# Designed miniproteins, single chains, continued (5), part 13

Each design is a single chain, and the fold is of that chain. pLDDT is the mean over its residues in the fold that is shown.

## One batch from the design tools (miniprotein)

Design m16449
Fold by ESMFold2-Fast:
Structure m16449 (fold): chain A 61 residues (1-61)
Amino acid sequence: SMEELEEVLEYVEELGRENGLSEGQIEALKREARRLLEKEHWSVEEVKKFVETQVELWLST
């Protein structure tokens, strides 16, 4: 739903900015989150876990 998409994209933006990700990284993560939610039919909770994992990986490199 639009509400679920908004929640996920807002979460990506907030977490990305808090962790100092570039605008390009945030936009790439938003595109992937949207794909997982809308095309792959992941739950909001599953997408948020993916986002957290990806942020952690980027911070460890």
Scores: mean pLDDT 86

Design m16450
Fold by ESMFold2-Fast:
Structure m16450 (fold): chain A 55 residues (1-55)
Amino acid sequence: SLEEVERELRRLLSRLSPAQLAELVAQTVKWQAEYNGDALKVAQAALERARELVA
């Protein structure tokens, strides 16, 4: 669900540097266009990217 994705994402975001956060925010604008505003798909893409960044 969106709520579960949001909780996981928020935990990972606290582990990112300011530069990584800025990059992720910029990328969400692109994902909004690519997924035609599908909030769940955008959130899942952000979560996947955040996981890659903290690894």
Scores: mean pLDDT 81

Design m16451
Fold by ESMFold2-Fast:
Structure m16451 (fold): chain A 71 residues (1-71)
Amino acid sequence: SEVEELKKEGEELLERLEEALRRGDIDTAKQLANELQKVGVKLALLGEVETAEEFGRRLKELEKKYGVDLR
């Protein structure tokens, strides 16, 4: 389903985002955070608000962990 594909995409984006942050690749991290936000909007529009909020929370946790603003 589109929902399951978007959930998988969000998980893969979060993995790639943390890898970029570990390398100090802030430009790539910002691009990945932007794509994750797009996935979250699509999930929310499909009624998957709880998953969209979870992805947003995990993005904020990564920003805090690495001391960066990706928005």
Scores: mean pLDDT 90

Design m16452
Fold by ESMFold2-Fast:
Structure m16452 (fold): chain A 57 residues (1-57)
Amino acid sequence: SEKRKLILRLIALKLRKIGLELDLEQETDPERIEEIKREIEELEKEIKELEEELKKL
């Protein structure tokens, strides 16, 4: 099912984001902090796009 595949991918991306947010809490390197923040922003964009795609099904 396409809907099932989108839901499972969405869950995986949300879990990935949580992991990065936890990494960000403990990170002290400014360059790594910037990198993690960029990765979180990119994941948020992907999550939003998948949520909009899911609404169309």
Scores: mean pLDDT 88

Design m16453
Fold by ESMFold2-Fast:
Structure m16453 (fold): chain A 73 residues (1-73)
Amino acid sequence: MVFDEEELKAFFLKLPGVDEELAEKLAKALQGSSDLELLALTPEDIQAIVPEVSREKAEEIVRALRERLAELA
């Protein structure tokens, strides 16, 4: 599956601790990504997209993203 920007924004907004601005930035950077590409994301990748996010927050986002993508499989 390939996600568009609006689908990714809605998806990220459902993750704990992700606000609308963060969801928009992540969705814009990751639009067109496949499920496998999203599963391969590291906390470093999140911080490269959104430098204001802490390492701990990036790790939480990656964990929640992987858990939620597993539900879609």
Scores: mean pLDDT 77

Design m16454
Fold by ESMFold2-Fast:
Structure m16454 (fold): chain A 60 residues (1-60)
Amino acid sequence: MKGLYRAVAPVPQTSPEELGLRVGEVVEVLEEVDKDYVRARNLATGEEGLVPKSYLEPIP
């Protein structure tokens, strides 16, 4: 699941390890953590954290 993805829904930051996202923000997926989560970097802010896979869609 490495590559560029866009948030399809708002992702609240509920813990320090999570990455909060607004709808339409682009992230680079760095690694898969488990079946439900990836570690990603927000390309606009440079912030990194855990994001649920279900909130991301691939950018072609």
Scores: mean pLDDT 80

Design m16455
Fold by ESMFold2-Fast:
Structure m16455 (fold): chain A 61 residues (1-61)
Amino acid sequence: PEPSQANLEARKAVSEAIKAVDEGDFEKAQEIIKEGREKFKDDPGAQAALDEAERILKEAE
């Protein structure tokens, strides 16, 4: 199946959140994930990607 536009945007947000974690900016990473959850609340694929990003953030802390 083709990825939805929302899934592609969520994947981009996940990449930015991971970059923020790598830079030590956990507050920025949390904001990116929070904004993504609000923006893509009705897209299960996007939510799954954000769940994975949140897991990575918690492990890095």
Scores: mean pLDDT 75

Design m16456
Fold by ESMFold2-Fast:
Parts: structure tokens; C-alpha cells; sequence
Structure m16456 (fold): chain A 76 residues (1-76)
């Protein structure tokens, strides 16, 4: 599906260290499939990576937590 293609592009950008690009593609995946648990899980992962780069900004860890909770909710 198109959502799966965006998820894969997001993963590619995440592996390359382009966390902003990864987030953009994961957001496109959830726009197409708002119940795509794996896309929310990977959004959480991308925000965790941003938190590692900017530990002084508490927003990244909070966003990571929110997306992980959403992914968990969708898997239950």
C-alpha cells in the first residue's frame, strides 16, 4: 500500500540519521492509514532520537511517549 511505502521511506531516513525526514514520511503514512500502529511506533522512535540530540528540550521525549502510547492502543 501507499502507507507501507511511506513507512519504508521513513525507516530509510531514520537509518540515515535524517530524523526530520523520517517524521515527515511516518506522518504521511498515518494520514493514509490512521490506525497504522507501526507508523506511530516508528514516530516514537524518531522523536527519541531527536531527544538524544537535544536533551535540553523535553518536548521530544513527551512526543515519543504519546506516539508509543497510540501505537500500543492500536495493537490492543
Amino acid sequence: SEAEKYLELGKEHLRAGDYAGAIEYYEKAIEIDPNYAEAYENLGRAYEKMAELSPEDPRYLELAKEYYEKAKELKE
Scores: mean pLDDT 86

Design m16457
Fold by ESMFold2-Fast:
Structure m16457 (fold): chain A 83 residues (1-83)
Amino acid sequence: MTREQLDAEVEAALHLMNAALYKKIADRYLKEGDFEKVREAYKQMAEEYEKAAKILRDAGLPEEQVSRFEELAKEYKEKAEKA
């Protein structure tokens, strides 16, 4: 693993932490019935997963690791449309 790949994994990890925070926000607003804020949180989650996937892809990390986050981004985009 190169230094550039390690730096990319750290940067991607920050985006994944942001996605986890938005999930907690979405779960809270779901309980409160605030579907507009749920949609916004899901959109933010999708963007954070897309940023993580792009960072990892650009750094040449394994396709299996990258595609995992691309699938999560797609899932939360679809949830945002339906919420």
Scores: mean pLDDT 84

Design m16458
Fold by ESMFold2-Fast:
Structure m16458 (fold): chain A 60 residues (1-60)
Amino acid sequence: SHMQQQQALDQANQRGQEAMKRVQEALKRLEQGASLEEIAKELGVSVEEVKASVEQYLGK
């Protein structure tokens, strides 16, 4: 019950921190002149997902 919910919250927090790190790495790669396709392959996601994540994080 509550212990399982705590484990789920800990996993969600870890996923959030990992997602933030991935976005920051993607931003650094973009500054280095990497293409969105290369970043998408390195992160294992689609090009559209990389674009959406970067736009959401930068708060356009």
Scores: mean pLDDT 70

Design m16459
Fold by ESMFold2-Fast:
Structure m16459 (fold): chain A 61 residues (1-61)
Amino acid sequence: KADIAADIQAEATQMLLDGEPLEKVEKFVEEKGKEAGFSKKEIEDILKKAKALADRVLAAQ
């Protein structure tokens, strides 16, 4: 499951960097996380990490 979570996080981060609307990114993480059998807390953690990573990348530019 850790590899699936990392893949969802990476895709969500890329969507944010590409300028996708936040609502679309949130829906993507929720749908993919639910398909993978993640809990609501796990889905929220993936989204939080994706946002943090995107913010870090954007701040470095």
Scores: mean pLDDT 80

Design m16460
Fold by ESMFold2-Fast:
Structure m16460 (fold): chain A 85 residues (1-85)
Amino acid sequence: MVKELLEKFAEAYLAGDYEKAAEYAEKAAEEAEKAGDYKGAALAYYGAALAYEKLAEQGVEGAKEKAEEARKKAEEMLEKAKAAA
């Protein structure tokens, strides 16, 4: 249920709960990828990166590395989306 997970991501992000926002975005990305929706997966991984960047700004250890991994995953999904089009 990618749409529901992205809605939960948005609610968590707006509430300042960036840890939950990252979790919902990663779940949305995994579900989108399983469904072959690589464009949706890329958007969800970008959402996870955004949440991890906020955690890194708050001094959470490992969040910067998580943001970089999520951005890399988003780029991989965008390339798959282009190949599938």
Scores: mean pLDDT 84

Design m16461
Fold by ESMFold2-Fast:
Structure m16461 (fold): chain A 90 residues (1-90)
Amino acid sequence: LLEEAESLPAVLPKTPLEGARAAAEQARLLAELAERAGLREAAELLRRAAEHFAKAAEALEAGDLEEAEEHARKGLEAARRAGELILEAE
């Protein structure tokens, strides 16, 4: 059973900015795992999700909430599509 054996940035975010950065890092790690598993399309979508979450964090730092929400939405959609491909591979 998978446990929280690793204390990575995936711990509960204290701010929306920290949450966006954590989401970008998690998507990047999942992209590497998907690529190693041979799930190339899922890995590409997860890399795009990571890029969007990183841009959402940059927009939050700039105070552009509208741009941050748009990138967060696109990141979530890319991550959702990657998840569907991973489940289909089972």
Scores: mean pLDDT 77

Design m16462
Fold by ESMFold2-Fast:
Structure m16462 (fold): chain A 55 residues (1-55)
Amino acid sequence: SKEEEEKRKQKLELSIEAGIYYILGGLYKLLGEEEKAEEYHKKAEELEEKAKSLE
């Protein structure tokens, strides 16, 4: 259905966004920006939880 298509699209978008935040968190960790790295990792986790809630 159209609604299932929208859910799959939203889940994919959230998953991609979470991946980007994980990469940014890793980069900030390499730069020694521990607080920013933690912040971005938490944002990624929040996005993953949102994606799971769509299942």
Scores: mean pLDDT 83

Design m16463
Fold by ESMFold2-Fast:
Structure m16463 (fold): chain A 81 residues (1-81)
Amino acid sequence: SERLREEALELLQKAGVLAAIRGDTETVELLKEAARHIEEGNFEEALELLKKALKRAQERGDTQLAELLERAIKLVEELLK
């Protein structure tokens, strides 16, 4: 679904801005790679990168970033069905 792709990419854009404000350059790069994979239809690779970003957010106690990433993960999982 194109709508699910757009919504996932919007969530990644918001998450990327938040990660950049936090100075988390590694998470910013993970999210840029995940967005490219989503645009290319490589949803499995996107999920791996998003789960890495989520783990980083959780380990840092960044609840707001984690929430955005969990929502994006759910949408990308729907794209795999």
Scores: mean pLDDT 89

Design m16464
Fold by ESMFold2-Fast:
Structure m16464 (fold): chain A 74 residues (1-74)
Amino acid sequence: GMGSYFEAIRYYNKAKQLLDEGKYEEAVKYFEKAIELYPDFPDAYRLLATAYEKMGKKEEAEKYRQKAKEINPY
């Protein structure tokens, strides 16, 4: 619903700020909350992958990049 979308955007924006601050583990948690509320969110998966890459977790990063590519927004 529209409420879930706005809440997802709020968590996504907080996660982006944390990513910019180098707080990668915290950024992951907020990107995951955004995706829980709005699964059709390829940008959140892409930045989640970036956060994992920054932490040296290449396998997790590739997993979430692949999820972003497979999302087909309505």
Scores: mean pLDDT 85

Design m16465
Fold by ESMFold2-Fast:
Structure m16465 (fold): chain A 80 residues (1-80)
Amino acid sequence: AEEGGRRAGLAMAKGDAEEGAAGYEAARRAALEAGADEVGAEIAAGAAATAGAMAAAAGASEEEAAELGGRAAKGAAEGA
């Protein structure tokens, strides 16, 4: 979940919708592999994308957005 969340957060920070979709799917698959159900995996992917977008809006670097996305995905997968 964390590595997939990093990809999703980075893609959202770049503003690339196609990369964002790929990062979302990577985060979702990573959450499923970590034992989340389908709903939990979608929440984890969404949390990563949201964290990356918020970080970008706040002026964070791409690396910071990726780290926040990874942490958000991990937290959401553990909470689901």
Scores: mean pLDDT 72

Design m16466
Fold by ESMFold2-Fast:
Structure m16466 (fold): chain A 55 residues (1-55)
Amino acid sequence: MPSLDQRAVAVYLEEAARRAANPELSDEEFVARVRARLHAAGAPADTRVRLLRPP
């Protein structure tokens, strides 16, 4: 079973890939979706999610 940290990275990368494939997806929606998935996986409520967008 992957650790919570590994799961958090996987969730972020999956949503980032979705964001890259669909530029119409807002930054706010992306961040909200990542946070919701991380909280569902047991991440702390104070977990910060930042949109890290490669050039």
Scores: mean pLDDT 66

Design m16467
Fold by ESMFold2-Fast:
Structure m16467 (fold): chain A 99 residues (1-99)
Amino acid sequence: SPAEDLAAVVETLRELVALLREMKAKKASKEEALAALDAFRERARARLADAPEALRAMLENLIDNAKHLIADPSLSADEGLDLSISAFEGAARTLEARR
């Protein structure tokens, strides 16, 4: 259902926030954070295979943007992780408000 699809995407965004917060707490390198995001992306794609294309595309774009922020040579790993966490939290709040 649309409500279940939305709930699954919100849960996935909350899990991404938890993952990145864990990486930050462990002082993970950019390479470790990027590898963790890639592994999570594969699991998320499998979980959300039946979700609407628009929601899947939104999640893919958010993950791609997070990877660009983390890989940005002008940013520290902590700065890239903080910006990515804020983006995923903002997306989750926006989607929850649509309920």
Scores: mean pLDDT 87

Design m16469
Fold by ESMFold2-Fast:
Structure m16469 (fold): chain A 102 residues (1-102)
Amino acid sequence: LKEEIEELKKKIEELEKKFEELEREILLKKLEELKDKPPTELTAELLRLMGDLEDLRLAAKNADFERLKELIENTPELTEEMKEILYEIAELSKKLKELEKK
């Protein structure tokens, strides 16, 4: 049981690292898209995306599948790979919470 909990935590950590790499990629793409916009609009849009990405990570780690689905639908910048990682984190987080209750 303890070994299973440690393995789940390690898998979640690996997925979080992969997601962080993909976050940097989409933030850079968004910055490039917004280069010709006024600084105030550029800053507002980047902060919005960064906030959405943080909310997505929290929903996944909380295994809040309803919130996660809502946030994914409202964040068009997400790639299919990022969506798959978020759902995988949520599934593993659900499993981890169930094991920790024992």
Scores: mean pLDDT 83

Design m16470
Fold by ESMFold2-Fast:
Structure m16470 (fold): chain A 59 residues (1-59)
Amino acid sequence: LLDEGDRLLAEAAVLAYEGRVEEARRLGKQGIELLRQAGASDEVIARAEAGFEAALANA
């Protein structure tokens, strides 16, 4: 679950940099949800969300 969540977030970031913002948002949400299900700490989730938002801002 953690590895799967991290993979989806990484893929979402790549899609954001490619300008595929709608797909990036869908995958980013799925990745964050998997991290939550895996029991990731609030700190880890906040960091993942911040990184994803930064990727979207640079798209």
Scores: mean pLDDT 76

Design m16471
Fold by ESMFold2-Fast:
Structure m16471 (fold): chain A 120 residues (1-120)
Amino acid sequence: DESTVEELRELLENEDYVGLAEKLLELRPDNGVARTLLFIEELGTLEALTRAMEEADRRMQELVAEGRPVEDTPEHQRLLDLYNLRVEIESRGLTVEQFVERLKEAVRREAERTIAELEK
């Protein structure tokens, strides 16, 4: 627990949001905020994320237009995850950049709460 607190504090000081999300997910595997940030960061850049979401939206529209279901495959699951992410961002009236910054803030706040909890 003390070593976990020290690791989280170092990650916070370095603004290493990916490292924070990885550590938070290790501590709580059902952490949706951490999972979402890691999924986004896997794409490398905000431009890559935006393009991936636009391509997923286009592909989903093609499937709907042809009346074809999304198949139960990892490739189609990734497509659906990207499509749903774009829909969520748009439904909140946010830009991709604003959404990612809010995710980083949420990860930071969760790390701070986790540190406070572990120090009790």
Scores: mean pLDDT 80

Design m16472
Fold by ESMFold2-Fast:
Structure m16472 (fold): chain A 87 residues (1-87)
Amino acid sequence: EEEKRKREEVRQAIARAVGRILRKIGDELQRLLELLKKGEITEKEAKEKLSEFAKKVLKEENKELEEWLKEKGLEDAIEELKKIEKE
């Protein structure tokens, strides 16, 4: 009962975080493609910037998700997320 509700809340929080990650990465990809098209950056620089941005977004969203889970008293879910990151 309570476990089922907590799982659904975690699933929805993850879905929202994934949506934000995809949107932010998509926006940065479009920005980098525009710079590449204008000759302002190289393909190598674009790949490096996108990789760094993706790592930053993932770190920020993981922190926000961990803070949300902590606020909800779902610290056990944080340990499960860390295990998924290792897989």
Scores: mean pLDDT 74

Design m16473
Fold by ESMFold2-Fast:
Formats: C-alpha cells, structure tokens, sequence
Structure m16473 (fold): chain A 64 residues (1-64)
C-alpha cells in the first residue's frame, strides 16, 4: 500500500521519501485525507510550515 510505504518512511525519519510517496498517492487519489495528513507531517518535520499548513487544511476539509 502506498500509505504503508509513506508511514514506514516517516517512522524511519526519511521525510523526503515520505513527500515523494505522498505525491504519488495523491496522483492516484487526490482526495485521500490520509495522504494529505502524512504529507503535512513530513513537511512539518522538514521545516516547511507553509506546505505543512496547506496539507493539514486539506486533510481537515476532506474530513468535514
């Protein structure tokens, strides 16, 4: 599962890989709230707060 691959990358501290995997997952399912949530976590850890906030906002919008 692409989501499992992303979670493993985050757990391993490979945040750049987590972003790559999340982008691939979103190409197949752009409205996947888990992919947006994982992307937000990865961007936060990479020190990219604007992208993290955008992904978090999208996650919340998809769950509302």
Amino acid sequence: SPLEEMQRALDAGDYERAVELARKALEENPDDPRAHWLLSMAYSQLGRPEEAAEADARTRALLA
Scores: mean pLDDT 81

Design m16474
Fold by ESMFold2-Fast:
Structure m16474 (fold): chain A 78 residues (1-78)
Amino acid sequence: SLAAEAQRLIDAALLGADELEWTYQTNPQGSAQQLKEGARALERLAKQAMSLADQVPELRPRAEEAARRVARVRELIA
């Protein structure tokens, strides 16, 4: 279902943001390529989650939370 797919993408974006932040804090120089690719993947997940949440209004606040979390991590690693 759309709701299940949206929830999966939201959860993946939130988990991925936490993992990317941890990677940055523990090994920023040795992880440059991983950080760059991870940030791009998380941005894609957040955008997909937001797109699906337009059709599942109940999940929109959670999708917005995931998008904000991804944006904060991207700013952190910039």
Scores: mean pLDDT 85

Design m16475
Fold by ESMFold2-Fast:
Structure m16475 (fold): chain A 58 residues (1-58)
Amino acid sequence: LDARVRAIAEEFGYEYSGDAQGARDAVGVTDESFLAAVRGMLEAGQEIDLGGLRLTRR
């Protein structure tokens, strides 16, 4: 999961820090649902700070 979240962050020019697996577990969704939600938020230009995962615009 972390490698896939890092790839999405890099694609959209975001800094990745923290724990994507922990954030996914805190939300209680599947990996695919989590990845789709992350991609959608970054496409919308949003930053993420969720369950120890932090994605911020460069």
Scores: mean pLDDT 79

Design m16476
Fold by ESMFold2-Fast:
Structure m16476 (fold): chain A 80 residues (1-80)
Amino acid sequence: MVKIKVKLLDGDIVEVSGENLEEAIRKAAEVKAEDLKKKYGLEINVEAVVEEVLSKVTEKDSSEEINELIDEAIQKEVEK
């Protein structure tokens, strides 16, 4: 079981867990996407976020580092 602490837009931290790293990342991305949808009405492609994060995950990334990777992937999806 893999656990990731997810930092939300309001600064709240939510812990998610999955059977493996991909599932934990997916749940974390879903939580962040829901937060963005509720606050800004943005629809995020969670599958694209998961793919981007998995392409960058290396070594023993901490839950904090994984949270940053998810934030970067979401930013890429909303395109600025």
Scores: mean pLDDT 77

Design m16477
Fold by ESMFold2-Fast:
Structure m16477 (fold): chain A 80 residues (1-80)
Amino acid sequence: MLEVEKVDENTVKISNPTEVRDVYLDVKNIRSVFVDKKTGLIFIRRKDSLSVTVVDGSSDSDERLEEAKKKLDELVKESG
C-alpha cells in the first residue's frame, strides 16, 4: 500500500512495497501534487526546479491515492 509519512519537520517519506526504494522529499520544496487516477501515478512538482517527482501508486485504489495527495497537501500547507 502507498504510505505517506512525516519522518522529521522538513522531510516526508513516500513508500510503496512494490518499489525497491522509498522517496524522500523536503516538504518546503513541494510546489504542487497531482494524482492521475487513470495511470495511478502521483506527480510532485518541486519549487527549486522544473523537475517533477513521479511516484507509482498504480497498485493502489483511487481512495488511497487521494488520501496520499491529501496528506502531502496538508504537510505542504503546514510548512508554509
Scores: mean pLDDT 75

Design m16478
Fold by ESMFold2-Fast:
Structure m16478 (fold): chain A 60 residues (1-60)
Amino acid sequence: SALVQEAQRAGNAAAATVAAELERLGASDEQIRKAVEAAMAGDYAEAERIAREVARQSGA
């Protein structure tokens, strides 16, 4: 994913991990982008909130 590669290039391991996990769960590009932006801004609580919401939506 381009978003995972961008996070990795920025040296933000947390953002890269969030992007990879959301992509694995089938998140939309917009959901992944919002979570990565939150993580890069240091708002890890918001990034986690988005990840939990995606997990709930895909957890069948």
Scores: mean pLDDT 74

Design m16479
Fold by ESMFold2-Fast:
Structure m16479 (fold): chain A 64 residues (1-64)
Amino acid sequence: MKPTEEEIEKFAEFVRSFLEKNGLADKADEYAKEVERELKEGNFSRAVGVVLRAVGDAIDKELA
């Protein structure tokens, strides 16, 4: 079942807020937009890849 546009937007906003809280405010909008784009295009595996990259960047920032 395809996610609704509302669910996609809510998830993108969650990613943005998570990154802002974890010191990546400058990249938060960029990652959120990329996740939203991939999900709207039905590229779920790519969207997961974007989320994993964002989480990796947050961890690297924390470990620096």
Scores: mean pLDDT 76

Design m16480
Fold by ESMFold2-Fast:
Structure m16480 (fold): chain A 55 residues (1-55)
Amino acid sequence: ADQELVDRASEAGRRYAEEHGLRLGPAPLTPEQTANAQRVVRVANEEIARGEKEL
């Protein structure tokens, strides 16, 4: 199950927004927009993990 990866991606995006004072997008977000954002963040996290293996 990818639940941990999805949860981590969502948390990373939220922490990043909080730390840099950014908005994740226009508010309010629809559930579908939120799901799409989570997919994008998940792909980004997978690319980060791949980069870490190269280090």
Scores: mean pLDDT 61

Design m16481
Fold by ESMFold2-Fast:
Structure m16481 (fold): chain A 60 residues (1-60)
Amino acid sequence: ERVERIREALLENEAALDGTSVEEVRKKYADPEKQKELEERAERLAVSHDGGLADARAQG
């Protein structure tokens, strides 16, 4: 659920930066390698936002 929300936010952000539509960005991530990269990025952000960020800051 959280990962999906972050994934959508990443697609929308890239679309805004590129001056294109979310649909166009989604086509770029239809590639299996790109899709995996997007998933890993969203999962990392989800973990960091949910607590990992605070722990990382405390340790260094």
Scores: mean pLDDT 69

Design m16482
Fold by ESMFold2-Fast:
Structure m16482 (fold): chain A 75 residues (1-75)
Amino acid sequence: LRESADRLLAMGKEYEKQGDYKQAGILYERAGDLYRQAGDNQSAAQAYNLASQAYEKAGDTQKAQQLQQQSQQLQ
């Protein structure tokens, strides 16, 4: 789970470098879900924050706000 999440996070960063913020957001969100399933709430929160920023850049403000809230709830 952690290794898969790390790979998705790296792929998300690559899409973000290419300007594909929607795909970056999707990959960051999936990484967050996998980190959460692995019990790594800190990495999950970071991944959801990255997803929130990517969705905001993609114009999906509602999704960005939802992910920001999820990130804040993880402790």
Scores: mean pLDDT 84

Design m16483
Fold by ESMFold2-Fast:
Structure m16483 (fold): chain A 80 residues (1-80)
Amino acid sequence: SSEELGRRLAELIAENKDDPFALDVAVALADMYIGYLMAAGKSDEAVRFARALLEKLEELGAPEDVIAHVRDTLKRAESL
């Protein structure tokens, strides 16, 4: 599910928190997937993915800049 994918991506981000390149790639992949779902009219799925990603990132203590970025993206998706 999109929620499971979000949680797994959060785990990958947390495991690679000391690798700026890996973090940039992971964030870009999340943004592209959310953008794809929104463009495809799957806004509910995009929101579920972003929410699951955010909740797991916060649980794992991921970098605050990554958490802030995903939080902002979720707010934009919810405002559609």
Scores: mean pLDDT 84

Design m16484
Fold by ESMFold2-Fast:
Structure m16484 (fold): chain A 95 residues (1-95)
Amino acid sequence: SLEELIKEIVETLKKLFDAIDAGNYEEAQKLIEELVKKVKELREFAEKSTNPKDRLEIEITLGVIEVALAVYRNVLGKDSPIAKLLEKAMEEISK
């Protein structure tokens, strides 16, 4: 369901940031890949939904993801391997 997918995305984001903060870059990379897959599923819900409430909830969720990834990318700095992975993930989820 849409609500379950949004909940899984939020949980994945929390785990991703915890992994980054702990310096667990192998786990962070796996979580980034999982996040990208879940965002693609969320976009599929958006394409099929005629419900304006569901569409709004999806757009809010996508906006929160984009802001969160951008903040961590910027804090880590451009020379961080994880910042480069976050940048690539943002490019993949923007379309």
Scores: mean pLDDT 84

Design m16485
Fold by ESMFold2-Fast:
Structure m16485 (fold): chain A 122 residues (1-122)
Amino acid sequence: NKDEELEKSLEEDRKILEERIEEFMKKPPEARAAVEKGLEAAEQLRELAEELRAGADPEEIARRAREILIELGFDEDVAEYYANAIVVLHKAGLDPSEAALALAELARMLGLQNAAEIVRQA
């Protein structure tokens, strides 16, 4: 099953990212805060993926995902573009929770990228 392989791959990537995040948590407070913000957003987006699998309205979930991405520091247009992937997948007859899970990984990676830049500039 393609969905099971994708979910397993995402879980393996998640474990690798969690190990790197733990290393960054020992860095300056600003870098730690950036990692924590990315992790918090990723967890919220994973909860939205579970709500989509439970039959939540994709348009309402996309709106909530957009707000999470804006709070992370994405430009409004970029946040809208990424969040709208949930609605696009739903209208195409695909699983919209896959978009929410992809956004969760994007949020985590952005947190790590911001933390790495803070450490590099320090």
Scores: mean pLDDT 81

